Designed miniproteins, single chains, continued (2). Designs and how they scored, part 56

Each design is a single chain, and the fold is of that chain. pLDDT is the mean over its residues in the fold that is shown.

## One batch from the design tools (miniprotein)

Design m6049
Fold by ESMFold2-Fast:
Order: structure tokens, then sequence, then C-alpha cells
Structure m6049 (fold): chain A 91 residues (1-91)
């Protein structure tokens, strides 16, 4: 799986954060949406592998909250907020 390829839970979390950061600063809505989808897929793989702790989810929620506030594009902001809601449900 993608999570197994990443090697560690910390690498999975960092990859998710990296994708969200790219989405938040991306001006092209299609490219931004692709980064959000990448973050969601990495998260789903990490969850399926059982490697993510509540502390990892809290860190992802905090980062998603920060990036949603910084995102200027409404589509990107909504995408990050939806991802945040998924994380909050799983916590």
Amino acid sequence: SIAESAGTPEQVVEDIIGALEKAAKEKDPVKATNYIVAAMLLYAAGRAAGVLTPEHLERLIEKASELAKKAKNPVVKEGIERFKKTLERDL
C-alpha cells in the first residue's frame, strides 16, 4: 500500500500535510483539488494500515484548520474543511 511504501506513520502524516500545504497555496482549482485528493488517499491508506494514532489525527486537524483559514480559493477551502470533518469523525 502507499502507507507501507512511506515506511513510518510520521512520514504518512508529513506527506498528508505536504499535500494540504500545496493545495492551500495552489491557484489552479484542478491542481489544488488533486492535492486534496492525494491527502485523502494517503489518509485512507494510513487508516487502513492501522498506523495512525489519535495524536496524528489531532495534528492533521490542527494543520487542516490553519490551512483552511489561509486558503483564498473557496473550492480549496471547502475541500480542506471536508477533509477536516472526516478527521474529526475518526478521532
Scores: mean pLDDT 82

Design m6050
Fold by ESMFold2-Fast:
Structure m6050 (fold): chain A 80 residues (1-80)
Amino acid sequence: MLTEEQRREYEEVDAWMREQVDELRKNVDSLTEEEILAKFEEIRKQIRERVKDGRAGAILMTRLLADLSEILVELEKRKA
């Protein structure tokens, strides 16, 4: 089980990640694929560096990859 510090870090990273993904979704019309991918790499780096528990990190990473897939599909629809 996570320590109290690790739990707070997880909750902070989870909340921050949700906010970052929401901003990407709102601005998908004005962002390039490269900018979107760069932001996702930034989020992945934060998960790796701040969430030390492997299970918690894997959960956040799985959600991030699902969100990335949805955003890239939306970008392709806007090009077509």
Scores: mean pLDDT 80

Design m6051
Fold by ESMFold2-Fast:
Structure m6051 (fold): chain A 63 residues (1-63)
Amino acid sequence: NEKAFEAARKALELAEKYNMPDVAETIRRALEEGDALTAAQVALFVARMIQDPELEKLAREAL
């Protein structure tokens, strides 16, 4: 699911910007392993934590 990986890449940039290293590592692993479900779930978690409605929509569409 390409939308899951797109959401995860955006979430990774935000996780690095807001200094969330454990979350960033989880996203990198999901991308490396092609785990679309984990990628979408972690992206949704990041979107809700930083209140990014565009990322939340993208992550929800990927689930």
Scores: mean pLDDT 85

Design m6052
Fold by ESMFold2-Fast:
Structure m6052 (fold): chain A 97 residues (1-97)
Amino acid sequence: GGFGEAAREAGTAEAAALYAGAAAGVALIAAGVAKVSGAPEEYVKAAEEAAERAVEAARRAEEAAAAGDTEAAIRYAEEADEAARRAAEALKAGDAA
């Protein structure tokens, strides 16, 4: 499961870019929730930094898809998914603190 695995299963550059964008969206929501929930600053910062990485990976996936580089688009979708997971873990750690 996950957006990176879904991108690889779909096997197209266009689908990979969409899944990378979805992962970036999830990461941004996690960072936003951490901030508005009053989580400790260290966890808010970790979630925001992870969200920035997810957004950059999604942008790179879109560029790769525009170039027709399916494998690069899938790799960037996997990177965006990993960054989204890190954002979610930071949110969870902040909620537990």
Scores: mean pLDDT 88

Design m6053
Fold by ESMFold2-Fast:
Formats: C-alpha cells, sequence, structure tokens
Structure m6053 (fold): chain A 72 residues (1-72)
C-alpha cells in the first residue's frame, strides 16, 4: 500500500541519517550528530504511525537515535 511504501522510505531515510549522525559523532561534531539523530527519531515515529506493523523496526531506530544523543 502507499502508506506502507511511504513508511519504508521514511525508515530508510532514518537509517541514512543515523549512519551520518554516527559519522559526525566519531568526528567530534556532537551538535550535528544530535540534530540528525533527533530527525531520524521523528521519521521513525512518523513511519510507525503510517504503518503500525513497522513499529518494532521504528523502535529499534529510536533506540539507536537515543544512544547517539546520550554519547554526544
Amino acid sequence: SAGRERAEELLAEAERLLEKARQYLKEGDNEKAIRLAKEAGRLAVKAAMLSPELTPRAVELLREAQEIIKEA
């Protein structure tokens, strides 16, 4: 469905943002790492709202985002 397809796109974008956030964290750019991790979290929440069956995947991305924010 269109909702499922959009949710999958949002999760893919969230994963991309988390990868970039981890790169900034390694470089010591904590502000950029936090910004991207927060954005990834927002996209994960939106994806779960559009496609509730993707909630477990969205929760894992939210946990990764929270870990990046805590490490920064």
Scores: mean pLDDT 89

Design m6054
Fold by ESMFold2-Fast:
Structure m6054 (fold): chain A 75 residues (1-75)
Amino acid sequence: SAEEALAKELEDRRRSLEAEWLASGRVSPESAGRVADIVAIAEGRGLAQPSKAEQEALRQEGVAAAQQFDADVRA
């Protein structure tokens, strides 16, 4: 159906944008839930061996970015 096609397109866009944000050093809401993504982003920003506090700050960036990420997926 048209609804199924649109849902699949939005899911594909979400996955693509998630990967683009990770590659550009931006914390998506999904990356906020993944320690490996947080560490990779921190290392990309020059934070080798990020502390628990530094990791938590990056997680909060992803939480704060949730509305913008969802808006960009729908654009």
Scores: mean pLDDT 84

Design m6055
Fold by ESMFold2-Fast:
Structure m6055 (fold): chain A 40 residues (1-40)
Amino acid sequence: EEFKKLIDEIEKSNPVLQKRRERMKKLAEEGKKLIDEIEK
């Protein structure tokens, strides 16, 4: 999965990208809730 590649690179490559990971996690949770309601 793409997350594994990004996470691994972000953690050791750039701390700036680490902030993206946190935002992505939050967005994923919100997106999942929306998709779950729409698909349901």
Scores: mean pLDDT 71

Design m6056
Fold by ESMFold2-Fast:
Structure m6056 (fold): chain A 59 residues (1-59)
Amino acid sequence: SLEEIIQELKEKGKEKEALELEIELGILRIKSVAVDKLSDEELEKKEEELIKKFLEKVK
C-alpha cells in the first residue's frame, strides 16, 4: 500500500523523499478529481505509475 511505501522510505532515512512523494500524490489526486474527473480506477492506476517512477528515481 501507499502508506507502507511511505513508511519504508522514512525508516530508510529518506524522510524528504517520503514527503515529496506525498506532495506529488496529493497534487495528482486534486488534479485528477477536480480537473480531469477520472474514475477511482483510473486515479489508482496513475498513482501506481507515479509511485513506481518515484521509487526508481530515489532508489
Scores: mean pLDDT 76

Design m6057
Fold by ESMFold2-Fast:
Structure m6057 (fold): chain A 80 residues (1-80)
Amino acid sequence: MEEVNRAAKEGTEAFEKGDYETAIKYYEKAIELARKEGLTVTAALLENELARALEKDGRTEEAKKIKERLRQQGLARPEL
């Protein structure tokens, strides 16, 4: 859990600084760790953050694939 939280925090800090490539790297690491721990909801939330970082980095098709997978699993965040 601590490693998941640390990686997620590093991803969010990079995202806020506009370093989307670094944010993507840390979110992917956090997702892998969350999946190993069986943290399904946490992994889904992190995948939504990964999709946002991918969109900001111009990797729109990769973001779309993640969102489509999450939607099929019922784990996509609703639009406000």
Scores: mean pLDDT 80

Design m6058
Fold by ESMFold2-Fast:
Structure m6058 (fold): chain A 65 residues (1-65)
Amino acid sequence: SEKEKNKEKGHELIEQGSLANNRGDYKKAAELFEKASEYYEKSGNKGMAELSRRMSESSRRKYEE
């Protein structure tokens, strides 16, 4: 279903964001985690959407030093 596809896209974006974060690309990581949050909202997975938003905020703090 579309909801399942949106959840899968959210998961892919979390993985991409984590890779960006590991390479020190915190701005890219923040953007990817924000996108993941949007897809999780579309899938109805509010818990993962909230987690993804917090991950984005964490990455944002690292590059705004």
Scores: mean pLDDT 85

Design m6059
Fold by ESMFold2-Fast:
Structure m6059 (fold): chain A 81 residues (1-81)
Amino acid sequence: DAAIARLREVAARLAEFVRAHAAELERALSIPEARRLLEEADELARRAGEALAAGDYEEAARLLEEALRLVGEAAEIAARA
């Protein structure tokens, strides 16, 4: 199933990104603009979990893709200070 494969790929990419950028993401929590992005990403991840529980793998993948984008932006802000 393409949707399940995409969900697994996005979830793995998100987990790897968080692990690789743990220091930047921790710094992002102290920067108001970056912290807001992380709060939005957390809400998207929560909604993705709900979609997954409902069997909506396509929606779960889409929400995690958006969460990954926001986490990436937050890490970028932290890296630039």
Scores: mean pLDDT 88

Design m6060
Fold by ESMFold2-Fast:
Structure m6060 (fold): chain A 71 residues (1-71)
Amino acid sequence: SMVPLDLSGDLEAQKEELERRIAEDPSDADAYTMLGLVLRALGEHEEARRYFQKALELDPDHEVARLMLAA
């Protein structure tokens, strides 16, 4: 499940935590989506888009990832 993100907080620390989650469970579509959101907040729009695409490969019905790719 998606954990609450504070996109106004320490984005680099949240990125490292999410990268660790993905390393432990590479099938966690929520973790890919959350990392995409953090990357967008950091201005890394191309990387964020790739992570949203990966989330949709894992879960095609992931509403947040679909919305982020449409935006």
Scores: mean pLDDT 81

Design m6061
Fold by ESMFold2-Fast:
Structure m6061 (fold): chain A 65 residues (1-65)
Amino acid sequence: GRASAGNGAAGAAASGGKGEKAREGGQLYIDHAYRGDAEGARDAALAGGANESSAETAYKAAQKG
């Protein structure tokens, strides 16, 4: 099958949603980092709306402890 046009990636949904997503990701990031799960911490940071650079920093921080 061919790729569809898509509906565009312009979707942080709402400004409020951005805040909620960041808070949720922050809690998950802390939980994963506390457990020493570097990949989980990185993934949670990205899910919370952190940029890739910040997520990579989180990964390294969690990996180090």
Scores: mean pLDDT 62

Design m6062
Fold by ESMFold2-Fast:
Structure m6062 (fold): chain A 79 residues (1-79)
Amino acid sequence: KDDKKAEAFGQQIANAAIGQGDSGKINQDTINGMTDGLNKMTDDQAKKALDIAGQKIDDSGNQFAKDIFNQIKNKYKQK
């Protein structure tokens, strides 16, 4: 149900951030799109998605992926 949607979106955030981190390219449209997706979720769903994404990004060890993820988190908290 809703938890699976949060998990799927968390995986999408992680995949996008890691993919851009591996390429060394930060795309603001991707950051904006992921932030908008979080804003359309409930607060509980958004928190679960961010927790899942954060764990996967930390496991990757990629600093650019972490920087992208921090931008998404900070932008979500502003709305």
Scores: mean pLDDT 77

Design m6063
Fold by ESMFold2-Fast:
Structure m6063 (fold): chain A 73 residues (1-73)
Amino acid sequence: MKLSQLEIQILGTILDLGGEATAAEIAKRLNLSQSTVTRRLRRLEKKGLVEYDRKTRRYRITEKGKEAVGESS
């Protein structure tokens, strides 16, 4: 699977934040616009690397997403 450096950083940030984060929290942590982070999170969701919780508005990293942030991913 081809992940950009930014997508890897987003997944790593979700892990650092305890496995769940809002787009705003990720944007603040990475010093990026919320729109940039949201666009990347939607791509990661389509790949099954994160899951969106509509009630909390948080993106949770999946097991597949955790594997993708490994050295060989």
Scores: mean pLDDT 81

Design m6064
Fold by ESMFold2-Fast:
Structure m6064 (fold): chain A 67 residues (1-67)
Amino acid sequence: MGGPETQALLEYIREAGAVSARELAERFGLSQATVSAALRRAEELGILERTADGRYVIASEEKADEL
């Protein structure tokens, strides 16, 4: 189904450096809950790391490329 791919979200995070779920939701036209769920899953996989201010950054480029 033609939703934005998880890879597109990860590329935006790489470009922006640190991104909130709200910013991704606005950028991709998704609900904040949907984006938050995807970001948490990527964090559990070690692809993303959560910062102290509640944003997400790329923790592993190698793992991000596997998606």
Scores: mean pLDDT 72

Design m6065
Fold by ESMFold2-Fast:
Structure m6065 (fold): chain A 77 residues (1-77)
Amino acid sequence: SQSQQLLQQAQQYSQQSIEYLQQGDFDKFTQYLGQSTDYFNQSEQLSQQQGDQQLLEQIRQLRQENADRIFQTISRL
């Protein structure tokens, strides 16, 4: 679905943001994190409009996992 495609884009940008964070490029980290957030928000909005509660729960879990990965990455810097 379009919502799932947006979710995949959100995950890709999140991964890229973590890679920039590991490189110490905080400007690109924040830019790519912003893109990831925008795609998560679009996926969530579309899923809410479609009443896809299972996908909404998956989005919530993935956002938490991404937050945890960012925290772990910062903790290693």
Scores: mean pLDDT 88

Design m6066
Fold by ESMFold2-Fast:
Structure m6066 (fold): chain A 55 residues (1-55)
Amino acid sequence: SMMEKGEELAKQAVEAAKAGDIDKATELLRQAEKLMGVDHPAVQEAGEALQEALE
């Protein structure tokens, strides 16, 4: 389903952000947002991880 795909992409975005791969994390987060919307908890978590990686 679209939700399952979005959750997997959001999880991969968190992992990429933790690894310092900002470009990959950003692209995966955008794909997750497109599938689930910006207000989805998994998308919010991935966005927070990316923000922390940029600090």
Scores: mean pLDDT 83

Design m6067
Fold by ESMFold2-Fast:
Structure m6067 (fold): chain A 60 residues (1-60)
Amino acid sequence: METFVVEFPNILKAIGTALRLIGDFPDAEVKLEGNTLTVTNTGDEETIERLRKFLEEESK
């Protein structure tokens, strides 16, 4: 289990990223608070690494 906290430049980008996470990372639990996403993944280490990279790219 790994938890990521990611701040986005605006709420619309955060919402868009959350919707993509629901489709691409079904084992992830996503919480949206303003422009901040808290993502908890219960998948394997490979899935966690993919999630980390995805969030890093989306937060730019």
Scores: mean pLDDT 77

Design m6068
Fold by ESMFold2-Fast:
Structure m6068 (fold): chain A 72 residues (1-72)
Amino acid sequence: HMDVSGLSVEEVVELLLAEIEKKYPDLTPEQVANLRALIRRLLEHYSQTKSLEEAYEEVRKAAEFAIKYFKS
């Protein structure tokens, strides 16, 4: 579990995106931009009812799932 308590939504977006880019270094700049937008939107949605740490995990799963479709 990553400690994201005390971080802003923007900081969490960039942290999660950096983790994803490290795991998937072959993503295009356009795919990275689309993932940033998706991550921000979902994180804002989930953080309304969940802790920021729980929202982070849910959004990470969704982003990784989206990347699997990019390869299809």
Scores: mean pLDDT 76

Design m6069
Fold by ESMFold2-Fast:
Structure m6069 (fold): chain A 76 residues (1-76)
Amino acid sequence: SKLAEEAAELLRRAQELLREGRYEEAEELARRALELAREAMESGEASVEVATGLILDAIGLLFEAGLKLGRPMPPI
């Protein structure tokens, strides 16, 4: 789906930014990817397996970027 493809591209870019130490930019792209992955799952435009994988990747990137930025960790 278009939403899942866009989410995957944003996650790839976020991971590159994270590797380069550009944590705030990585966080922004990972947040956008999470929104798109959730929309893809809710609309049925992506399989549950694909959408779940994208959501978990986005959450992982947000946790790593947030830790580097000294952000409060999400409640979950």
Scores: mean pLDDT 83

Design m6070
Fold by ESMFold2-Fast:
Structure m6070 (fold): chain A 114 residues (1-114)
Amino acid sequence: MVVLEESGGGTFKEGSSVTLSSKVSGPGEVHLLSWWREREGEPLELVASISSSGKKTYGEEVKGRASISYDAAKQTSYLNLSNLKVEDTAVYYKVAVVGNRLVFGEGVKVTVTA
C-alpha cells in the first residue's frame, strides 16, 4: 500500500512562504499526487495536483501563489505556497490516486498569523 509522509507544517507570518513536502513510498501505481486543504468551517478544497504525465492543476484560491513539483529520484512531492494570507491557515493533506483508490496522508497543520 502507498504511504504518504508529510512535513513542513508550522506557524508562519503573513506575507512569507511555506514549502510542504510528502514522500511517497510503498507498492502501487500512483496516477495523481495532489495537495488538498481543510479550513475550519469550510469544505476540503484542491490546492494543487500533478499527474504521472506531469500535468499540473491549481485551485482558484491559490493560482499564481502555488507551485507543485515531484522529484522522482527522491520520490518526494513539494508544494510551495508564497505570499501567505491568514486565510491559508488550514490542515494540508497529500492525496494520491493509486489504481482506483484515494490514499490520504495524515495531514500537516499550517497556521498563518497577521
Scores: mean pLDDT 81

Design m6071
Fold by ESMFold2-Fast:
Structure m6071 (fold): chain A 58 residues (1-58)
Amino acid sequence: GAKEAALKAAKEAKPYADKGESEKANEILEKEARELLEKLSSDEANEIMGEAFGILNG
């Protein structure tokens, strides 16, 4: 589902974020964030995005 895709995108973006390649990391995340915002409520999308940012920064 959309949540699973977003968390996978965060895991894929993490190595780029860790290397300081923020533009590439943001590109990967932006695609999934857009789908979340189109498919889910703002509250659900924000919760999933919070988990995704946790993966990036953990």
Scores: mean pLDDT 76

Design m6072
Fold by ESMFold2-Fast:
Structure m6072 (fold): chain A 64 residues (1-64)
Amino acid sequence: SAEELLRAAEELIREAREAAAQPGGERKAAVLLTAADLLAAAADIEGHDEVAERIRARVREVRA
């Protein structure tokens, strides 16, 4: 469901932020953010464009 995809993406983004705060965690953070982007793509495929955009916006915030 859209809610499950959003919740899973928010969890990955939280873990990515935690990883980015640790020395040597940059690669782990990048992989987790890529996984969140894939969940956004899954939301688009299911027709949940607003959820996909919310996920992408949050990923962009962490990458900034």
Scores: mean pLDDT 86

Design m6073
Fold by ESMFold2-Fast:
Structure m6073 (fold): chain A 72 residues (1-72)
Amino acid sequence: SDKKKAEEYLQKAQEALERGDNEKAAEYAKKAGEYAKKAGDSRLVRAAATILRAVGKEEEAEKFEKEAKKID
């Protein structure tokens, strides 16, 4: 399901962040956010935005935060 894919990519993003691979963390977080949007899960969208913000992708994080508010 889209929700399960969002959770799997979010886990991969977190693992990449923990090893300092900011490029892969951003890539996986974007994928997680897109699947979370398709699943209608605002909590997972915000989780993806948090990782994007942690790796300096402020504009992308803000975009997902706005999308999460639309789902709420």
Scores: mean pLDDT 87

Design m6074
Fold by ESMFold2-Fast:
Structure m6074 (fold): chain A 81 residues (1-81)
Amino acid sequence: AEEKRAQALAYAKEGREAAAKGDYLKAAEFMEKAGRLFEQAGDLMSAALAYHEAAEMYEKAGDLEKAKRAREVATRLAREA
């Protein structure tokens, strides 16, 4: 669990660095990876936040379908948290 949480934090950092460079699609993909790892670690609140950030990055990248899907995952995880 702790190892997955540490890896999730590393992917979240990579996602924010990608976003700072304007690579929003890559940022969204890293945030999705972070969300999956937080969920596997049982950190549902951090997972929900990571998927929400992924949705925002997908919107900035122009991928509205992936943004919608990521937002739906974030909403579901937030209800479980």
Scores: mean pLDDT 86

Design m6075
Fold by ESMFold2-Fast:
Structure m6075 (fold): chain A 50 residues (1-50)
Amino acid sequence: SLEEDARRAVEAAERLLEDVKKAFPNNQSAIDRAERELRAAREGAERLLK
């Protein structure tokens, strides 16, 4: 389902952010990019639930 796909996209983005913070804790540019990706995934999921 679209909702399930959106949920998995959020989970993937959350994992990416965690991985980036662990691998590059002082790389603010990389962290900001991963946070932007997570925000986009969450916004997409929210639109599908409304």
Scores: mean pLDDT 83

Design m6076
Fold by ESMFold2-Fast:
Structure m6076 (fold): chain A 60 residues (1-60)
Amino acid sequence: LSEEEIRKKKIEELEKSLAELEERVEELKKSMSPEEQKELDEILELFRERAKKAIELLKK
């Protein structure tokens, strides 16, 4: 595999890992209070946005 193809594949794997994390967090949220769930959701959204920005940098 070329270096470019490997990098693209790693980016795709990162996106899949993010989706899996979201599912795992949803399971954890079931054990938390509504207020804590809201805080977690906000943190995850910030994390996802930063991850997307990092991926954009990698694609350049």
Scores: mean pLDDT 77

Design m6077
Fold by ESMFold2-Fast:
Structure m6077 (fold): chain A 84 residues (1-84)
Amino acid sequence: MAEEARRLIEKAKEAVEKGDFETALSHVRRALELVKGLSPEEQRELLPEILDVAIKVSNHPNLDVRIEASMLAIEAATLLAALR
């Protein structure tokens, strides 16, 4: 599971570099779902990566994409804060 989450995060980063924000959003959403089931140590490692991608996608000109990316960023930040 952790390896699959890391793979999805890398694919999301590649999609952002290519300007494919819809694909990046899809990969980040799936990575976040996987990360929720991981250990607190793995969550501390991966949630900041997910948050970074979601923030980058939240600058998209499409309002629906921005709303979904912002919601994912809030969820990732909330989960990360809960690990304190």
Scores: mean pLDDT 82

Design m6078
Fold by ESMFold2-Fast:
Structure m6078 (fold): chain A 66 residues (1-66)
Amino acid sequence: SSKKEEVKKMLLERMEGLAEEIKKQIPDAEVTINEVDENTLQLTVKTKDLDKVLTVSVDEALKALS
């Protein structure tokens, strides 16, 4: 669906913005955005003291916007 692809693109753009903000605040952080599958995106933040993963569902975002 074209709407699902648009939502996925918006989520990726927002995650990229968040990654840049995190890198600005925590310069030593390793921030990675990964497409786990067609419905799941992950933002991983790794520092000396912390490993965090944010998981986002494209289907849940699409449902919330509809």
Scores: mean pLDDT 80

Design m6079
Fold by ESMFold2-Fast:
Structure m6079 (fold): chain A 75 residues (1-75)
Amino acid sequence: MEEEAKKYLKEGIKKLTEAMRRLIEDPSVPKEEVIRILKEAIQAFKKALELDPSNETAKKLLRIAESLIKVVEEQ
C-alpha cells in the first residue's frame, strides 16, 4: 500500500512537471492539452491521498495542481 501511494505521488509529480514545462517552453501549447495533463496529475494525487491520507506533500501538490488549472482556464 505505501509503495502504491508513492507510485501515484511520483506519477502526479511527473504530470505536474510536464504541464509546467509545456507552459514555460511552448507559449503556443493549447490550453486544453495543459488542462488535460493537470487533471491527470490531480487524479494521481487523489489516489495517493486515498492510500495515504496523511501525506502532506500530496495534499500540497494537489492544491497547487488545482490552482494551476484555475489560472490556465482564466487566461
Scores: mean pLDDT 82

Design m6080
Fold by ESMFold2-Fast:
Structure m6080 (fold): chain A 63 residues (1-63)
Amino acid sequence: MLREALEKIFREKGEITKEDVDELMKKYNVTPEEVLRAALDLEARGLGKLTPEAVQYLLDKMK
């Protein structure tokens, strides 16, 4: 599940990169909005951060 994959990446690296979000969208067939929303929810819980490049990539994909 997307959320479990995000939690694993945060646990292992402390951050989610552009490469990570691209792989997650492809693997789980989820929208950029779903990835951004889930990652921001986990960031709010103190698990880690999206890199600025990952955020920009997701925002660009929403168009």
Scores: mean pLDDT 83

Design m6081
Fold by ESMFold2-Fast:
Structure m6081 (fold): chain A 56 residues (1-56)
Amino acid sequence: MSPIQQLMMESLRELGDLIDQLLQAKRAGDEEAVKEVLEKIKEHQREFKKRLEELE
């Protein structure tokens, strides 16, 4: 598997976990937890872009 394919697969799995956390926080009505998960999603996107650049 190419490094890019591996990174994409890992990124999709991590994003899935974050989406599950977001849904759980919304179901609990925890607005602060929702904000925290949204920040984690933004950080995940930033790290994904950084890792892609390192592979180029």
Scores: mean pLDDT 80

Design m6083
Fold by ESMFold2-Fast:
Structure m6083 (fold): chain A 89 residues (1-89)
Amino acid sequence: VTAEEVARKAREVIERTRRALERSPEEAQKVGLEGLGEVAYMVSALGASPEVFRKLAEAAGHFKKGTEDGLREGIRKLEEAARLVEEEV
């Protein structure tokens, strides 16, 4: 697993979650949490910094709220995690 592959997966998850949010917060929560699990697995395999793991945990907390604001903040935290991973390339 490479940093580029992890960043690409995170961006795919961000895009999927944003599209789902256009339909409903409930669907976005499901899609976001599912995708976050995929990203967390790859980040663990990459051996990324503790800061990346912290951002993923923050994203999970926000997604679990299931509110529109929580979903938007979760997406923002996942974007921050993707940027940190890209800096390790």
Scores: mean pLDDT 83

Design m6084
Fold by ESMFold2-Fast:
Structure m6084 (fold): chain A 66 residues (1-66)
Amino acid sequence: GEGLRALGEALGALGGEEFSVEEIRRARARVSGRGAEVAERLAEAAERNGGRISRAEAAGILGEAA
C-alpha cells in the first residue's frame, strides 16, 4: 500500500500529462518494495509506447496493482 502511494506521489510531483522512461526510472529510485516493482511495469509500458506513457495509462496500472 505505502509503496504504491509513494510512487503515485512521486509521479504526481513531476506534473504533465505524460511520463518518460527516464522520469519513471527516477521515481523508481525513490520507492521500494511493491512501488519499485510497479514503477518497473510503468517503465516497460512506456518503452512499448515509444518511451512515454500517459498519466491516464499510469493511473490504470497503479489501480490494477492496488
Scores: mean pLDDT 78

Design m6085
Fold by ESMFold2-Fast:
Structure m6085 (fold): chain A 87 residues (1-87)
Amino acid sequence: SVVLDKVGQRITLKPGETVTISPAPGQVVTLRVVEGEGKLQITRDGRTEIVEVKVGDYFTLHDGESVTLTNLSDQPITFEVIGLGPA
């Protein structure tokens, strides 16, 4: 699990790596892809989806959920926290 507690914080997922993010109560975390591209597996509330991501794409993570991200691509994907707002 990773704690995202400031804007500008970065997370890099190497090929096949998984990270679980649990936003704090009352927080909405917005992540932008700043490096890398390819398939990302997203699991939240027991539901799994696969999305194609590229630099500039945004993801919003809401409080009350644990979100698991897995890099299914052959290259590292780096995300940056661009927002830590109220839910």
Scores: mean pLDDT 82

